# Ledger of designs, part 95: designed miniproteins, single chains, continued (3)

Each design is a single chain, and the fold is of that chain. pLDDT is the mean over its residues in the fold that is shown.

## One batch from the design tools (miniprotein)

Design m11302
Fold by ESMFold2-Fast:
Parts: sequence; structure tokens; C-alpha cells
Structure m11302 (fold): chain A 80 residues (1-80)
Amino acid sequence: SPDRKHVIKLTALQLRLIGVQESLRLAIRTKAPREVQEKLIREAREVIEEVRKNMDSFTPKQQEQVEKLIKEVEELMEKL
């Protein structure tokens, strides 16, 4: 069904956002080189943009969770 396909796709997007968050935290802890930081920032922006384009497909509860993750990712990007 369309609803099931949306759930699978949106779950995958949320997992990608979590993965970027973890990568950014690791880069901060290891003081990754500037070139690595720039690549992670580009990847983070790409994932955030894709999530925002699909925002209307999330439930209200999922939107709250995703917006919180986006904010955390953006805060980590500023710390690089």
C-alpha cells in the first residue's frame, strides 16, 4: 500500500539523519581534518534538504522527532 511504502522510505530517511549525526559527533571527538569536516557538512545539508522535502509525508509525531534531529545535526555542524 502507499502508506506502507511511505513508512519504509521515511524510516530510511530518519536512519540516514541519525547516521550523519553520529558521523559529525565522531568528527568532533577525533578533530577530523578540515577536508573531512567540509564533506560531512555537505552530506548533512543534503540529508536535511531531502528530509525537509518529504516533511509533509511524516506524521505530526515523526515531524517533531525529525525537526529535533535536524536541530541537533545543525548544532553539531556549527561545532566543527
Scores: mean pLDDT 84

Design m11303
Fold by ESMFold2-Fast:
Structure m11303 (fold): chain A 89 residues (1-89)
Amino acid sequence: MTPEELIKELIEELESNPDASVEEILRLFYRYFGEIAKASSEEERKILAEEMEEVLEKIHAKLKAGEEVSAEEARELIIEGLEKTLEKI
């Protein structure tokens, strides 16, 4: 599978599971992230890492501050980062 196909599949899975918890969303993301990285070129992997690091930092910063991150917010942030990655690869 191409990295583009894997990213599109992940977005579809995230959108089709509205009842998923933040932990389930993050577990699904990290599972796919490993497979996407393996399928990616060095340049594609760099783009993926740069876009997703900003998204993950936002989520983890809120959790570290003791703030509640909703499943909807986590899903929207991750999908946004994945869509930006698709535009650049």
Scores: mean pLDDT 80

Design m11304
Fold by ESMFold2-Fast:
Structure m11304 (fold): chain A 73 residues (1-73)
Amino acid sequence: MDSKAIKNLEKQIEELTKKAEELGSEEALKHLELARESVEEAKKETDVAKQIGLLLRAIGHIEDARLILKKLE
C-alpha cells in the first residue's frame, strides 16, 4: 500500500472540497465525495490490483471536479 500516494489524494480532495464549497458547486462536491469513497475503499483493500483500480477511480473523480471548477472561473 502506497501511504504517500493515498495521503496526496486525501490532501487534493480536501483542497478541492473547500474550493467547491466556496463556489457553491454541488456537482464538484459530488465527484469529490465519490473520490473520497474510492480512497476509503482502497485503504481497506488487500488485493493490489483492486487497490490500484480504486485509486485510479479516485483520481478520475478528482480530475472531473477540477474541470467543473475551472468552468466556474
Scores: mean pLDDT 83

Design m11305
Fold by ESMFold2-Fast:
Structure m11305 (fold): chain A 72 residues (1-72)
Amino acid sequence: KSDELDVLEEALRLAKAGLISEGTVRTAVRLVRQGRLDEAISVLMGAYFRMVPSPTAEEAARIAEEALREHR
């Protein structure tokens, strides 16, 4: 609920900063509407990490996988 809105708000902010594309935001919105929040987060993270790769990105990806495991 609130988490979904927070994720989409951050995604839009990242797109405006040029770190992800508007198309990526639209894809994430569609996935959220389908109840596929985990996949939406993965799409956003994947696009972000392509633009700003770092060691911290690996940790973030692991946390995302852990969250997905809890809600599989």
Scores: mean pLDDT 69

Design m11306
Fold by ESMFold2-Fast:
Structure m11306 (fold): chain A 89 residues (1-89)
Amino acid sequence: PEKLKEELERLRKELDEKLIEAIKKNSKSEEEYQAGLDRLKENQPLVDEARQKGLERLKKEVGEEEALRLEIESLRALIEVIEDMEKES
């Protein structure tokens, strides 16, 4: 479980970095970039709560190790979507 938790934390950090990069790439001005960051900051607590509740539900249904693997796969899929969005900018 420890290695899966480390991988999850690494992916969470990578997702945050990719989201910031996507906002910057799609922003035409510093003002637009800052507005994007402000929206991300405002939504972060809601996203974190939803993800934590989802993970807790999965842990009850499939166990901790498999729940962590599924969450890791979900985060990797999100990162891939963000990378694809950057290509379409």
Scores: mean pLDDT 78

Design m11307
Fold by ESMFold2-Fast:
Structure m11307 (fold): chain A 88 residues (1-88)
Amino acid sequence: SEGDKLLQEFEKRLAAAEAEIRQAMDALGSEEKTLAYLERVMSQLLKEVQKLPDEFKEEAESLLIEARNRMTVWIEDRVRRRRALAQA
């Protein structure tokens, strides 16, 4: 269905955004700048969710929250690992 395609496209958009955030971490070189970039990307994705048909908003919002939490944990974990290596 058209809705199934929209949700699949949103899932692909989330995966692309996660890849961009990981690349931004390496390019920006700081946790603070990467988290700020994450917040800008998540804000834009939330606006995209609000434009979806009502029947898909809850699922898309759930996926967005999960992606944001996953990326936040990934950024924090990567900072901790980099710090541990620097202390070794």
Scores: mean pLDDT 82

Design m11308
Fold by ESMFold2-Fast:
Structure m11308 (fold): chain A 70 residues (1-70)
Amino acid sequence: MEEVELKVDRKKQPGEKYAAKGIVFRAFLDGRGQARTAEGEMEDGTKKKYAALLHTSPEGVSVASGPVAI
């Protein structure tokens, strides 16, 4: 299966000092929605797990929903 990386940034939540940047999801280009998890790191070194629903197509991957902290 063809597999690609999707790099996403998560907007800073109220009360947070830093946004989560560079969350990298890997997904298959199969034209389906895929629930994926990935670890993101904030600028202060705090690591969090995030989940997203991804939409895939032969042209690439986009975020359908999320990412949200889990």
Scores: mean pLDDT 67

Design m11309
Fold by ESMFold2-Fast:
Structure m11309 (fold): chain A 78 residues (1-78)
Amino acid sequence: SSMRKLGEEYLELAENSPDNVTFIQYLIKAIDYYRKDPEALKKIRKVLRERLAKEPDPVLQLALAVLITVIDRELKKL
C-alpha cells in the first residue's frame, strides 16, 4: 500500500539521520504510517528492539522503549 511505502521511506530517513532528534521524529512518522498494518508494526518493533539492545544513550533508550510501547498498544487494537 502507499502508506506502507511512505512508512518504509521514513524508516530509511530515520536510519540515515544526522542526529537523535531527527531520528526519533522520522521513527514517529514511520510508526504513524504503519498504525493499521500489523505486519509492518511487528517488523519495525523488531528493528527498534534490536536498536534498543545496543543503544548506549539513556535518553534514546527511553525514547525507543516508549515507541515500542506505542507499537504494542496499536497491535492490541488490531
Scores: mean pLDDT 86

Design m11310
Fold by ESMFold2-Fast:
Structure m11310 (fold): chain A 69 residues (1-69)
Amino acid sequence: SREVRDEVLRELAERLKNVPEDKLREALEEALAELEEKYADDEEVQAVIDYFRAHPDETLRRVKGLLRE
């Protein structure tokens, strides 16, 4: 759902908020791996993480939007 996607994006934003822009792509992969372990039994969250990993540029744009709030 969009609500689960927004929740995962908020957790990514919290993990990435202090990361320099030039290192965001690498930090995104690390944050997604941490969330994948945290939510290992949640299939809906896993599907969202898989989507974000497959679309890193879109995911980083969304995270940057949240960080500018």
Scores: mean pLDDT 82

Design m11311
Fold by ESMFold2-Fast:
Structure m11311 (fold): chain A 80 residues (1-80)
Amino acid sequence: SELEELLKRVASLAGQNTPELVRLLAEAAVKAFEEGDLKLALEYAREALRVAAQLPEPDEAAVRKAQEVLDILESMGLEL
């Protein structure tokens, strides 16, 4: 599963606070959303934005993907 591989890579980069981690978290959020796991999508999208906020040069494409997931979930009435 692509999601399983993404989660393994997220685990291997945990605590590094790098643009690569933000990108993997955003990809995991999108993949979880595509597979209907809305709570997992919310968790990883939030984490991507939290890590990105700690970086001087965040990956703008990854931040946008995470924000798009959050915006969709908010429009569905899920708590943010």
Scores: mean pLDDT 81

Design m11312
Fold by ESMFold2-Fast:
Structure m11312 (fold): chain A 80 residues (1-80)
Amino acid sequence: SELAEELLELAIEGANEEDIIKAIGLTLRAMGLGYEMTWKGEMTGKEASEIMKKGARMGKSEIGRRLVLLAGEGVEKFEG
């Protein structure tokens, strides 16, 4: 459930390239199933905003930033 969020934080916090690639794969797969498990009431807009801020601080890690943006879109799509 919270796994996708933990994987995003791992990617943002400067895991090595191999761990980042694994985190991306797991997060994307979790988002395919996890729209129902992770995003439905587990992440608030405030939490999504905070994750996006962390991604922006990792400006040199385009991968981390991309994962943060995808997570934000997932939260918004839950409402629509």
Scores: mean pLDDT 46

Design m11313
Fold by ESMFold2-Fast:
Structure m11313 (fold): chain A 85 residues (1-85)
Amino acid sequence: SLIDQLKEIGKKILDELKDDPELKRQAQNLFNEALSLINNNQNHPGLILTLKLQFDGFIDELREKGLLEAAKLVEEAKEVVLDLL
């Protein structure tokens, strides 16, 4: 299922970020927000746009830090989240 795919991607992202507690915390917060919207069926366009901007900002931060694999996994998570909303 898409939820199982999202969980597996999330696990991989947290493993990629295991040596950076602050980036790991940012990833956990972003996934918790995404899962909250999915679980509550909150598909209001403004909330989806805000979530997209938060994903894009995090991807950019990871790329700037040279964490290219983590950035690609977050891009994959973003696509799965948007398919679930």
Scores: mean pLDDT 85

Design m11314
Fold by ESMFold2-Fast:
Structure m11314 (fold): chain A 76 residues (1-76)
Amino acid sequence: DEEERFLEEIRERLRRIGVPEDIIREFVELVREALRAGIPLSVLRRLADWAISQIEMGEDPQEVLERLKERIDKLL
């Protein structure tokens, strides 16, 4: 399943950059719920790439997760 592969890619990328497992679980669940709500996979890939890049640049993972939630909510 392409969606499950995408969610596993997110988990692996976040683990590699040292994000705590509780935040990884919340991030993946947020993206899964957005997919179920009908947001296109291509849109969520761009949002996930943006969020992971922000964390890689030194932004706090919890703050980035909250901003990701806000961006997804605007699409619903």
Scores: mean pLDDT 88

Design m11315
Fold by ESMFold2-Fast:
Structure m11315 (fold): chain A 82 residues (1-82)
Amino acid sequence: MSDIELINKAVELGEEAIRAYQAGNTEEADKKLEELYKVVKKIKNIINRKMVFDALRQKAKELGLDDLAEKVEKYEKEIMKS
């Protein structure tokens, strides 16, 4: 898959995670974040990987979902260490 296809899939998963969190379904949100992390690991361009996580973290903070933003930051740090 191209980086654009992977970015689009990751954005969709991020939106699903936000919606699940807002609905109080933290288990579903965590599953979507795990799927998002696996998709982002396939993106070849490191700037594109950072952009996906930064965008999701910013959106989560704007919506007051601080726990979600913290989880996203942990995934971002993990991918940057590997």
Scores: mean pLDDT 82

Design m11316
Fold by ESMFold2-Fast:
Structure m11316 (fold): chain A 99 residues (1-99)
Amino acid sequence: KPLTPEEIEKLIEQTRENRGPSRAGEILTELREILLTEEGLSEEVLKRIEELVKEAEEEAERLRREGRDELAEEVLAEARGLKELHLEKAENNEKIKAK
């Protein structure tokens, strides 16, 4: 299952301790907002999701270099999970349109 809101907040707090500003937290927040507000597979939305996931991968690599492998995996898992949930939501909306 995806992380609870409280687990996400704790993850964000852990990333802050490692680098000051929470870039991982910003990425996860933007992905959650896309999931809640965007219902289609527009090229602009897909590019934004791809960019955010790439940034999450870069942030996870940074965390691994700091010896924070578990935190890096959690950030990647949540970012990828939010992307997959959005794609499933958008595909289901297209199936509904197909009747």
Scores: mean pLDDT 69

Design m11317
Fold by ESMFold2-Fast:
Structure m11317 (fold): chain A 81 residues (1-81)
Amino acid sequence: MELSPEVQAILRAAAARIKDLEATFKRFDKDGDGKLSVEEFRELMRSLGEAPTDEQLKEMVDINGDGYMTYKEFKELFSQF
């Protein structure tokens, strides 16, 4: 799935503020199942000073089509920059 230029800009800014990808992911993985929902990902992005729209959040989280983001996918998403 192709991310919009606006979403890419948000991810680039967020990536620059993440000092530890694993620690950041684990903070918002409330269930400890290695997955983030759209809602949990929104809180993560907000903690980084970003406020993506619901549509942008779905674009980022649904990149694999299953409605949630694993740590592997999260790391891959932010490793593009």
Scores: mean pLDDT 75

Design m11318
Fold by ESMFold2-Fast:
Structure m11318 (fold): chain A 65 residues (1-65)
Amino acid sequence: SLSETVAEFRLGDRLVVAVSVEDEDTGAMGVGFAEVPEAEATPESLERAREEARELARRDLERRL
């Protein structure tokens, strides 16, 4: 099974979305990051960033398996 952890934090004037996806059966982990300028942060831009980070995390995991 896969487990997902999402962390959102501010880095200077940017909001960073970090997504980690772990394959609990193998212990392999994929990570993905996306950034949004805090001044341009909207619910829509944050959702886009979360989805981008999630897709990158899944691709990273697939390359490690």
Scores: mean pLDDT 82

Design m11319
Fold by ESMFold2-Fast:
Structure m11319 (fold): chain A 79 residues (1-79)
Amino acid sequence: MSAGEAAAKMAEAAAKFLLTNLPGVRAAEVESEGNEVRITVEVEPRYAATARAFLAREAAALRKAYPSVTVSYEVRVVE
């Protein structure tokens, strides 16, 4: 398994955790290509800060575990 694949699986687990445990999360998607992983989350305004903080922590953890992988995240606020 490549570093990108391993990072993508961890990102998918983080996205699933947000969908299951954080109220106001409506969608979470992980996109991966080679050594790039992007997490996109759709969340209600009240919980946007919490989702962003969680994703920032996960991105930092992924960067530390897989230094060759570019990890990015986007929080989309939906009403």
Scores: mean pLDDT 83

Design m11320
Fold by ESMFold2-Fast:
Structure m11320 (fold): chain A 81 residues (1-81)
Amino acid sequence: DVNKELEERLNELEAEFRDIFADYVAGKISPEEAIEKLEELLARARELLEEAQRAGADPRIIAAISGLIGRLEAEIAKLRA
């Protein structure tokens, strides 16, 4: 089931976002390292969106991936300020 695989991959990206932020808040990584990791995650989220669109995935899943992309972009912008 393509939708299940995409949802699981989205959940993995969401977990990585949470872990990067937790490491940043705990002082384990610098703002520069956090930005680098979030930009890598953003690239992966954009690739997942393209795959979901090509596969004709559930619009709910496409919307959720787009939402993650927006949150990643917002956090990167905030860390660069």
Scores: mean pLDDT 91

Design m11321
Fold by ESMFold2-Fast:
Structure m11321 (fold): chain A 86 residues (1-86)
Amino acid sequence: MDYFGKALELALSGSGWDEAREYLDKFLKLMDENGVKTDGAKEVYKAVKENGIRGLLELLLAESLKASNVPGPLVQHLEALLAQLA
């Protein structure tokens, strides 16, 4: 999904927080209008709806820690971004 992908790119850059929030708002509106169809999309929708960009990053970190093939540098980067939001 274009809005979600753009929000993720901006969030991961650590510099586009306000723009990332705008794209997340557009993503939430799109989900509200069309319905949430998959369990993965429901998890993302709930995390973003309740906790915004922090919820997205916390969900990504949790899924990264469960996955066997996620690069260590990505986990470290997500932890650093969450520390910036604290």
Scores: mean pLDDT 75

Design m11322
Fold by ESMFold2-Fast:
Structure m11322 (fold): chain A 92 residues (1-92)
Amino acid sequence: SKVKEIEELLEEAARKAKENVTEGALAAYRAAEAAVEAAKEDPSLTKEFAELFRRFLRENKDVSEQVIAALEYGATGNEELYEAVREAAEEL
């Protein structure tokens, strides 16, 4: 499942961010980029990916601004995913 793949990439980003913020940011960027590409192939998954991003930020409120910026940058290829990250980040 693409949803599970993106969820696992976000979980890896959260784990890496606790040890090294730069590696966590890169992992978050990769997760967002993968979600954008998956949404291009199957747009019906966009809402589920948006909720995964909102849940990631909600469950990881202490995540650094570098990780949030990387997630936003990775999501720029899909307006709905980008807005989901931006809106959730504003609630932190």
Scores: mean pLDDT 87

Design m11323
Fold by ESMFold2-Fast:
Structure m11323 (fold): chain A 73 residues (1-73)
Amino acid sequence: SREQELARRYAEKIAEGTEETLKNFGLESLAEQTREEIRKVVERMVEDGASAEEIIKKVMEVAQKALKEAAEL
């Protein structure tokens, strides 16, 4: 429970930082979509009983893919 709360907070920080970075690239739609995707992933994984480590790992993957997509444009 406490570890999942910390994972949620950390995921929220990653989502916010990723959103800011994508907006700085002028990719507002991708920023919004990525933030929403991270929120949905966290919610689903918490409901499925995933560990804090798995939640953070998956959130990092989503953020990294979005940033790589932005860099290719």
Scores: mean pLDDT 84

Design m11324
Fold by ESMFold2-Fast:
Structure m11324 (fold): chain A 84 residues (1-84)
Amino acid sequence: SLAELALELDKKLPELDEELKKLALEAQVTIGVIEIVKAVKKTVEKKANDEETKKENEKLEKLIEEEKKRLEELKKKIEELLKK
């Protein structure tokens, strides 16, 4: 449970900074992926207006939304660690 995780983190206070750094790095990587995929989507949109390009753009948009959800989950984990 999250409560059990919180208690374990309290026991490992000297290691808490490393776990926070790890989550922050994962969040930064996720932000980078989102920005790259957005740039690719804009480039693809400029090249063609056919059905295949529209389908690829829909796939890229879904990937962006999935990465945004992952980023929100990472932010929540970081906020929970910062409550200590």
Scores: mean pLDDT 70

Design m11325
Fold by ESMFold2-Fast:
Structure m11325 (fold): chain A 75 residues (1-75)
Amino acid sequence: SREEILERIRELVREKLPAVPEEEVERLVQRALDGEISIDQLVAALMALGRRAGVPEERLVELAREMGRVIKELS
């Protein structure tokens, strides 16, 4: 379900991007839950937050791969 995908993405971001403020992550997840943004837009925004926070590119590539797997598994 969409809610399961969003919760799994939230957990992955918390684990992989601890330097990103939780408030910003929650805001984006809530916008996706409300149908304001697509899951693709959510992923892009989370990746942009990680880059802005100085997360190494290797970690961002790993996160993107894991988020993509969750989306594919639960779609």
Scores: mean pLDDT 81

Design m11326
Fold by ESMFold2-Fast:
Structure m11326 (fold): chain A 80 residues (1-80)
Amino acid sequence: SDDELMEEIGRLADRFMEAYRAGDVEEARRTYLEILDLVTRLEGRESPLLRRTRERIRAARSVEDIDAVFEWMAREGTAR
């Protein structure tokens, strides 16, 4: 089951990168939210970091907003 979830996350990550490079903000956001759902299933719970990431991704309106979320995640993941 975990192997199946990891494979699906990999496929969604590829789809996310395609949408992100194409500037398709709606598809990139939708796909990344699906990745977060699968990560939550792998962890067995939604951590505060995952919840805040989901909120920020849902609020993203541009590729630059998505970049800002990833920069924020990198800082929070390192500092926390």
Scores: mean pLDDT 84

Design m11327
Fold by ESMFold2-Fast:
Structure m11327 (fold): chain A 80 residues (1-80)
Amino acid sequence: MLDEAEAQLRAAAKSKSPEVQAQVDKLIAQAREAYENGDYLAAARYLSEAEELLDVVVPAVEALTRELRDEFIAEELARP
């Protein structure tokens, strides 16, 4: 779930500088906007960028990015 991924990313960012926290918040906002617009690949990309910025692997983000990629594939396969 996106909310859980956002919460875990913010928790990981709390030990970082305010500048890094601001960048993570921006990436989370971009991921949410992409997700709400149905752009699952962009949402997954922004979440992965936040993980890379924090130099951590966040389990909720890994699970969500897999689901977002699966949703994109399912949508493409449903097309004529």
Scores: mean pLDDT 78

Design m11328
Fold by ESMFold2-Fast:
Structure m11328 (fold): chain A 91 residues (1-91)
Amino acid sequence: SSMGLAVKLALLRREGRDPAPYLAAHFDEILAGLSDAKPVVREEAAELIAWALREGLLTPEQVAAAVPPLRAALGDASPAVRREAARALAA
């Protein structure tokens, strides 16, 4: 899940290990998280994408793939999801 993925990425950074390969291996799961039934999962997915964009961890193809679902998330029912999607698009 995107919740479990966030924990793994945080642990990799804490251990001084490069999170980019793990993020790349799970990128489709993160994108799917933006449309999850649970608002907290959608918020976490948007936060992960925003973080990855700020850290320069996404390829141009991954950035292009993230933009349409992030734009859709700007209209999400949850104010927290809308806020994090806006932050991701501003990163």
Scores: mean pLDDT 77

Design m11329
Fold by ESMFold2-Fast:
Structure m11329 (fold): chain A 57 residues (1-57)
Amino acid sequence: DEAKELARKTIEEALAKGYSPGMAMIRAVETLLKEFPDLSVSEASKIALEALNEILK
């Protein structure tokens, strides 16, 4: 879906810039909450974590 794809892109860009996985996750959550204001922090965090796990496989 669009939210998960945005999270993946944000995490990949952050990792490419030398951010840690933790910082990449924070940036993805912030981006998701800006683009999808109806998402809760918990939902955005879950989407970002799922995207990070897929990237690290």
Scores: mean pLDDT 81

Design m11330
Fold by ESMFold2-Fast:
Structure m11330 (fold): chain A 66 residues (1-66)
Amino acid sequence: SMAELEAKQEEAARLVGLGAGTVLGGEAYEVKILEMSKTTLVAEVLTENGKLKVKVDFATGEASIA
């Protein structure tokens, strides 16, 4: 359903924001989703320290710099 898709997108954005914040010690100002599948998300995150590309694995909940 659309509500499930929106909930997954919100959770994905939250995980990306947490990953970027943890690595850079700052807040994510803007998140641009570049690629999304059932198992992974790739996003470009704008932070106070610049832009970075982050990959999130939904199976593990792990966020890494791509």
Scores: mean pLDDT 65

Design m11331
Fold by ESMFold2-Fast:
Structure m11331 (fold): chain A 90 residues (1-90)
Amino acid sequence: DETVENLAKELGISKEEAKRILDGIIEEVRWAAQVRGLPDEEVQELIDAVRKAKTLEEIAEVLRRAGINMTPEDLKLIPEAKKRREELLK
């Protein structure tokens, strides 16, 4: 996975940790898209764009175009932010 390899290099972390961050970002996109009522085709396009992105900044740009305003710093914290959001939605 090119995105996982690029994130691992950019952040100086393992591929396993980078994959965890990427998986968290993708789940965040799916959740936000469901809340906004985006069509399945648009959701898939966003996920594909995230998977093709080479840096957290590119991922943040893709998300901003979809109305999800997150900085690269916010994206690094997504695993923790996702847990907090799940608690708030229960």
Scores: mean pLDDT 72

Design m11332
Fold by ESMFold2-Fast:
Structure m11332 (fold): chain A 75 residues (1-75)
Amino acid sequence: SLEKEKEETAKEISKTLNIPFSTALKYVEELIKLIRDVHEGKPYDEELVERLREAMRNGDLEEVVKILGEIIKKK
């Protein structure tokens, strides 16, 4: 299920970046929300969104979290 995949992704991020699971889960939830909002045509910094897509395609979790933090801050 999507819920189980979110938990598994959050555990992997928590482990890889050495951050609390609750923080990693929040990032995963915000990432899903931002991807949905962008897909629905809501305005975002297009350069940061494109960098986020590229980092996700490459599996660069550290860059994903960094870019996601910047996008959230600009909301």
Scores: mean pLDDT 73

Design m11333
Fold by ESMFold2-Fast:
Structure m11333 (fold): chain A 86 residues (1-86)
Amino acid sequence: MELEQAAREVLAAALSGNLDEAVKIMVEKLGLPREKAEKLAQAIYDAVRRAQAEGRDPITAAAESAKKLGLDEVAEALRRMAEQAR
């Protein structure tokens, strides 16, 4: 539950273009190192923006980015969110 809520907050920040907030949530709530959080936030933001421009699901794009960075738990939480349409 807590991981799922943190993933929602990261996604909301990325959709708003607030990368600093996304990094803060990942560092404070997910315990990620700042360097890894910055890379993930940028990758999610880029994936979300690209998906929106192409008319694809931004949550699915975010999950794929997290998986590529080896954050399997975050990727699974985002995938569940896409499935639940929340």
Scores: mean pLDDT 76

Design m11334
Fold by ESMFold2-Fast:
Structure m11334 (fold): chain A 100 residues (1-100)
Amino acid sequence: SPEVEAQIQKFLNDIRTTPDLAVLQTFHPDLAPMVVNELSKSEEKFLTFAKLLAQNKSVETLKKILTNLLETTPKKYFLAFKKAVLKYSSPEKRKILEKI
């Protein structure tokens, strides 16, 4: 929807200028496939977003995001995103998320 697209664009602009915890608090896991598709146009933004999620979201939220992406995005983008999330996750989160 136009409203969802506007929210995604605002979120991407916020990540670009001020990638902080407040921006992440407005992010919903169901938007993940659309956000990943938009961020696939910029490797730097893609990696920055994955890092912010890995460092600031709970393992349960990250499991939901990765499971949704596995089902809804091309394998290429899923694997790249999962790799980035694992790289920036704590050892405890990595052990759980690597099983997806």
Scores: mean pLDDT 71

Design m11335
Fold by ESMFold2-Fast:
Structure m11335 (fold): chain A 77 residues (1-77)
Amino acid sequence: PPELPETMSVQEAIDWLDQAIKWIREKQARGELPEDVAEASIRALELVKQTLSSLPPGQISREELRALLEAAGDQVA
């Protein structure tokens, strides 16, 4: 996935998640990731994106985004 900045806007976090989803799909298309792993990862990223989309405009830290990603990963894994 693309490198995550220390702090970002909610929109920047959503944009990062979109880039991460594209990166995972590209790796899957190249045969570098199993389909099940790619699908689970994309579902986790989409859950975080949905959560962020429901928030008012503001700032989010890398630590907060990572916590959301870990929680979503636990839900889909």
Scores: mean pLDDT 78

Design m11336
Fold by ESMFold2-Fast:
Structure m11336 (fold): chain A 100 residues (1-100)
Amino acid sequence: KPDLSKLSGLERDRTIVKPNEKFKELLKEVGVTKDELTYGEIGDALLRYIAKHKLFDPENPDIVDLRGTLLGELVGKDKIDLSNQKEIDAIIEKNTEFID
């Protein structure tokens, strides 16, 4: 797997990943049915899911409450910080396979 911390934002966004079956369920809720996506497409789908379910904290829009959601099951946490790129990378790496 590539070390995402060493990639530029543009290189990161172009990286091809395969979501696991549970992540594919989340992707289908936002209209994505592809078996392989770029990292950027995964990021966009996550943001669309969060917006659709109104999961943003109204006092801090960088904080997302995941309790009782499919995304919370995938992450294994009650809250995430969208401004923390390492946390977002860890979620994607846990729930996708990188294409070599």
Scores: mean pLDDT 77

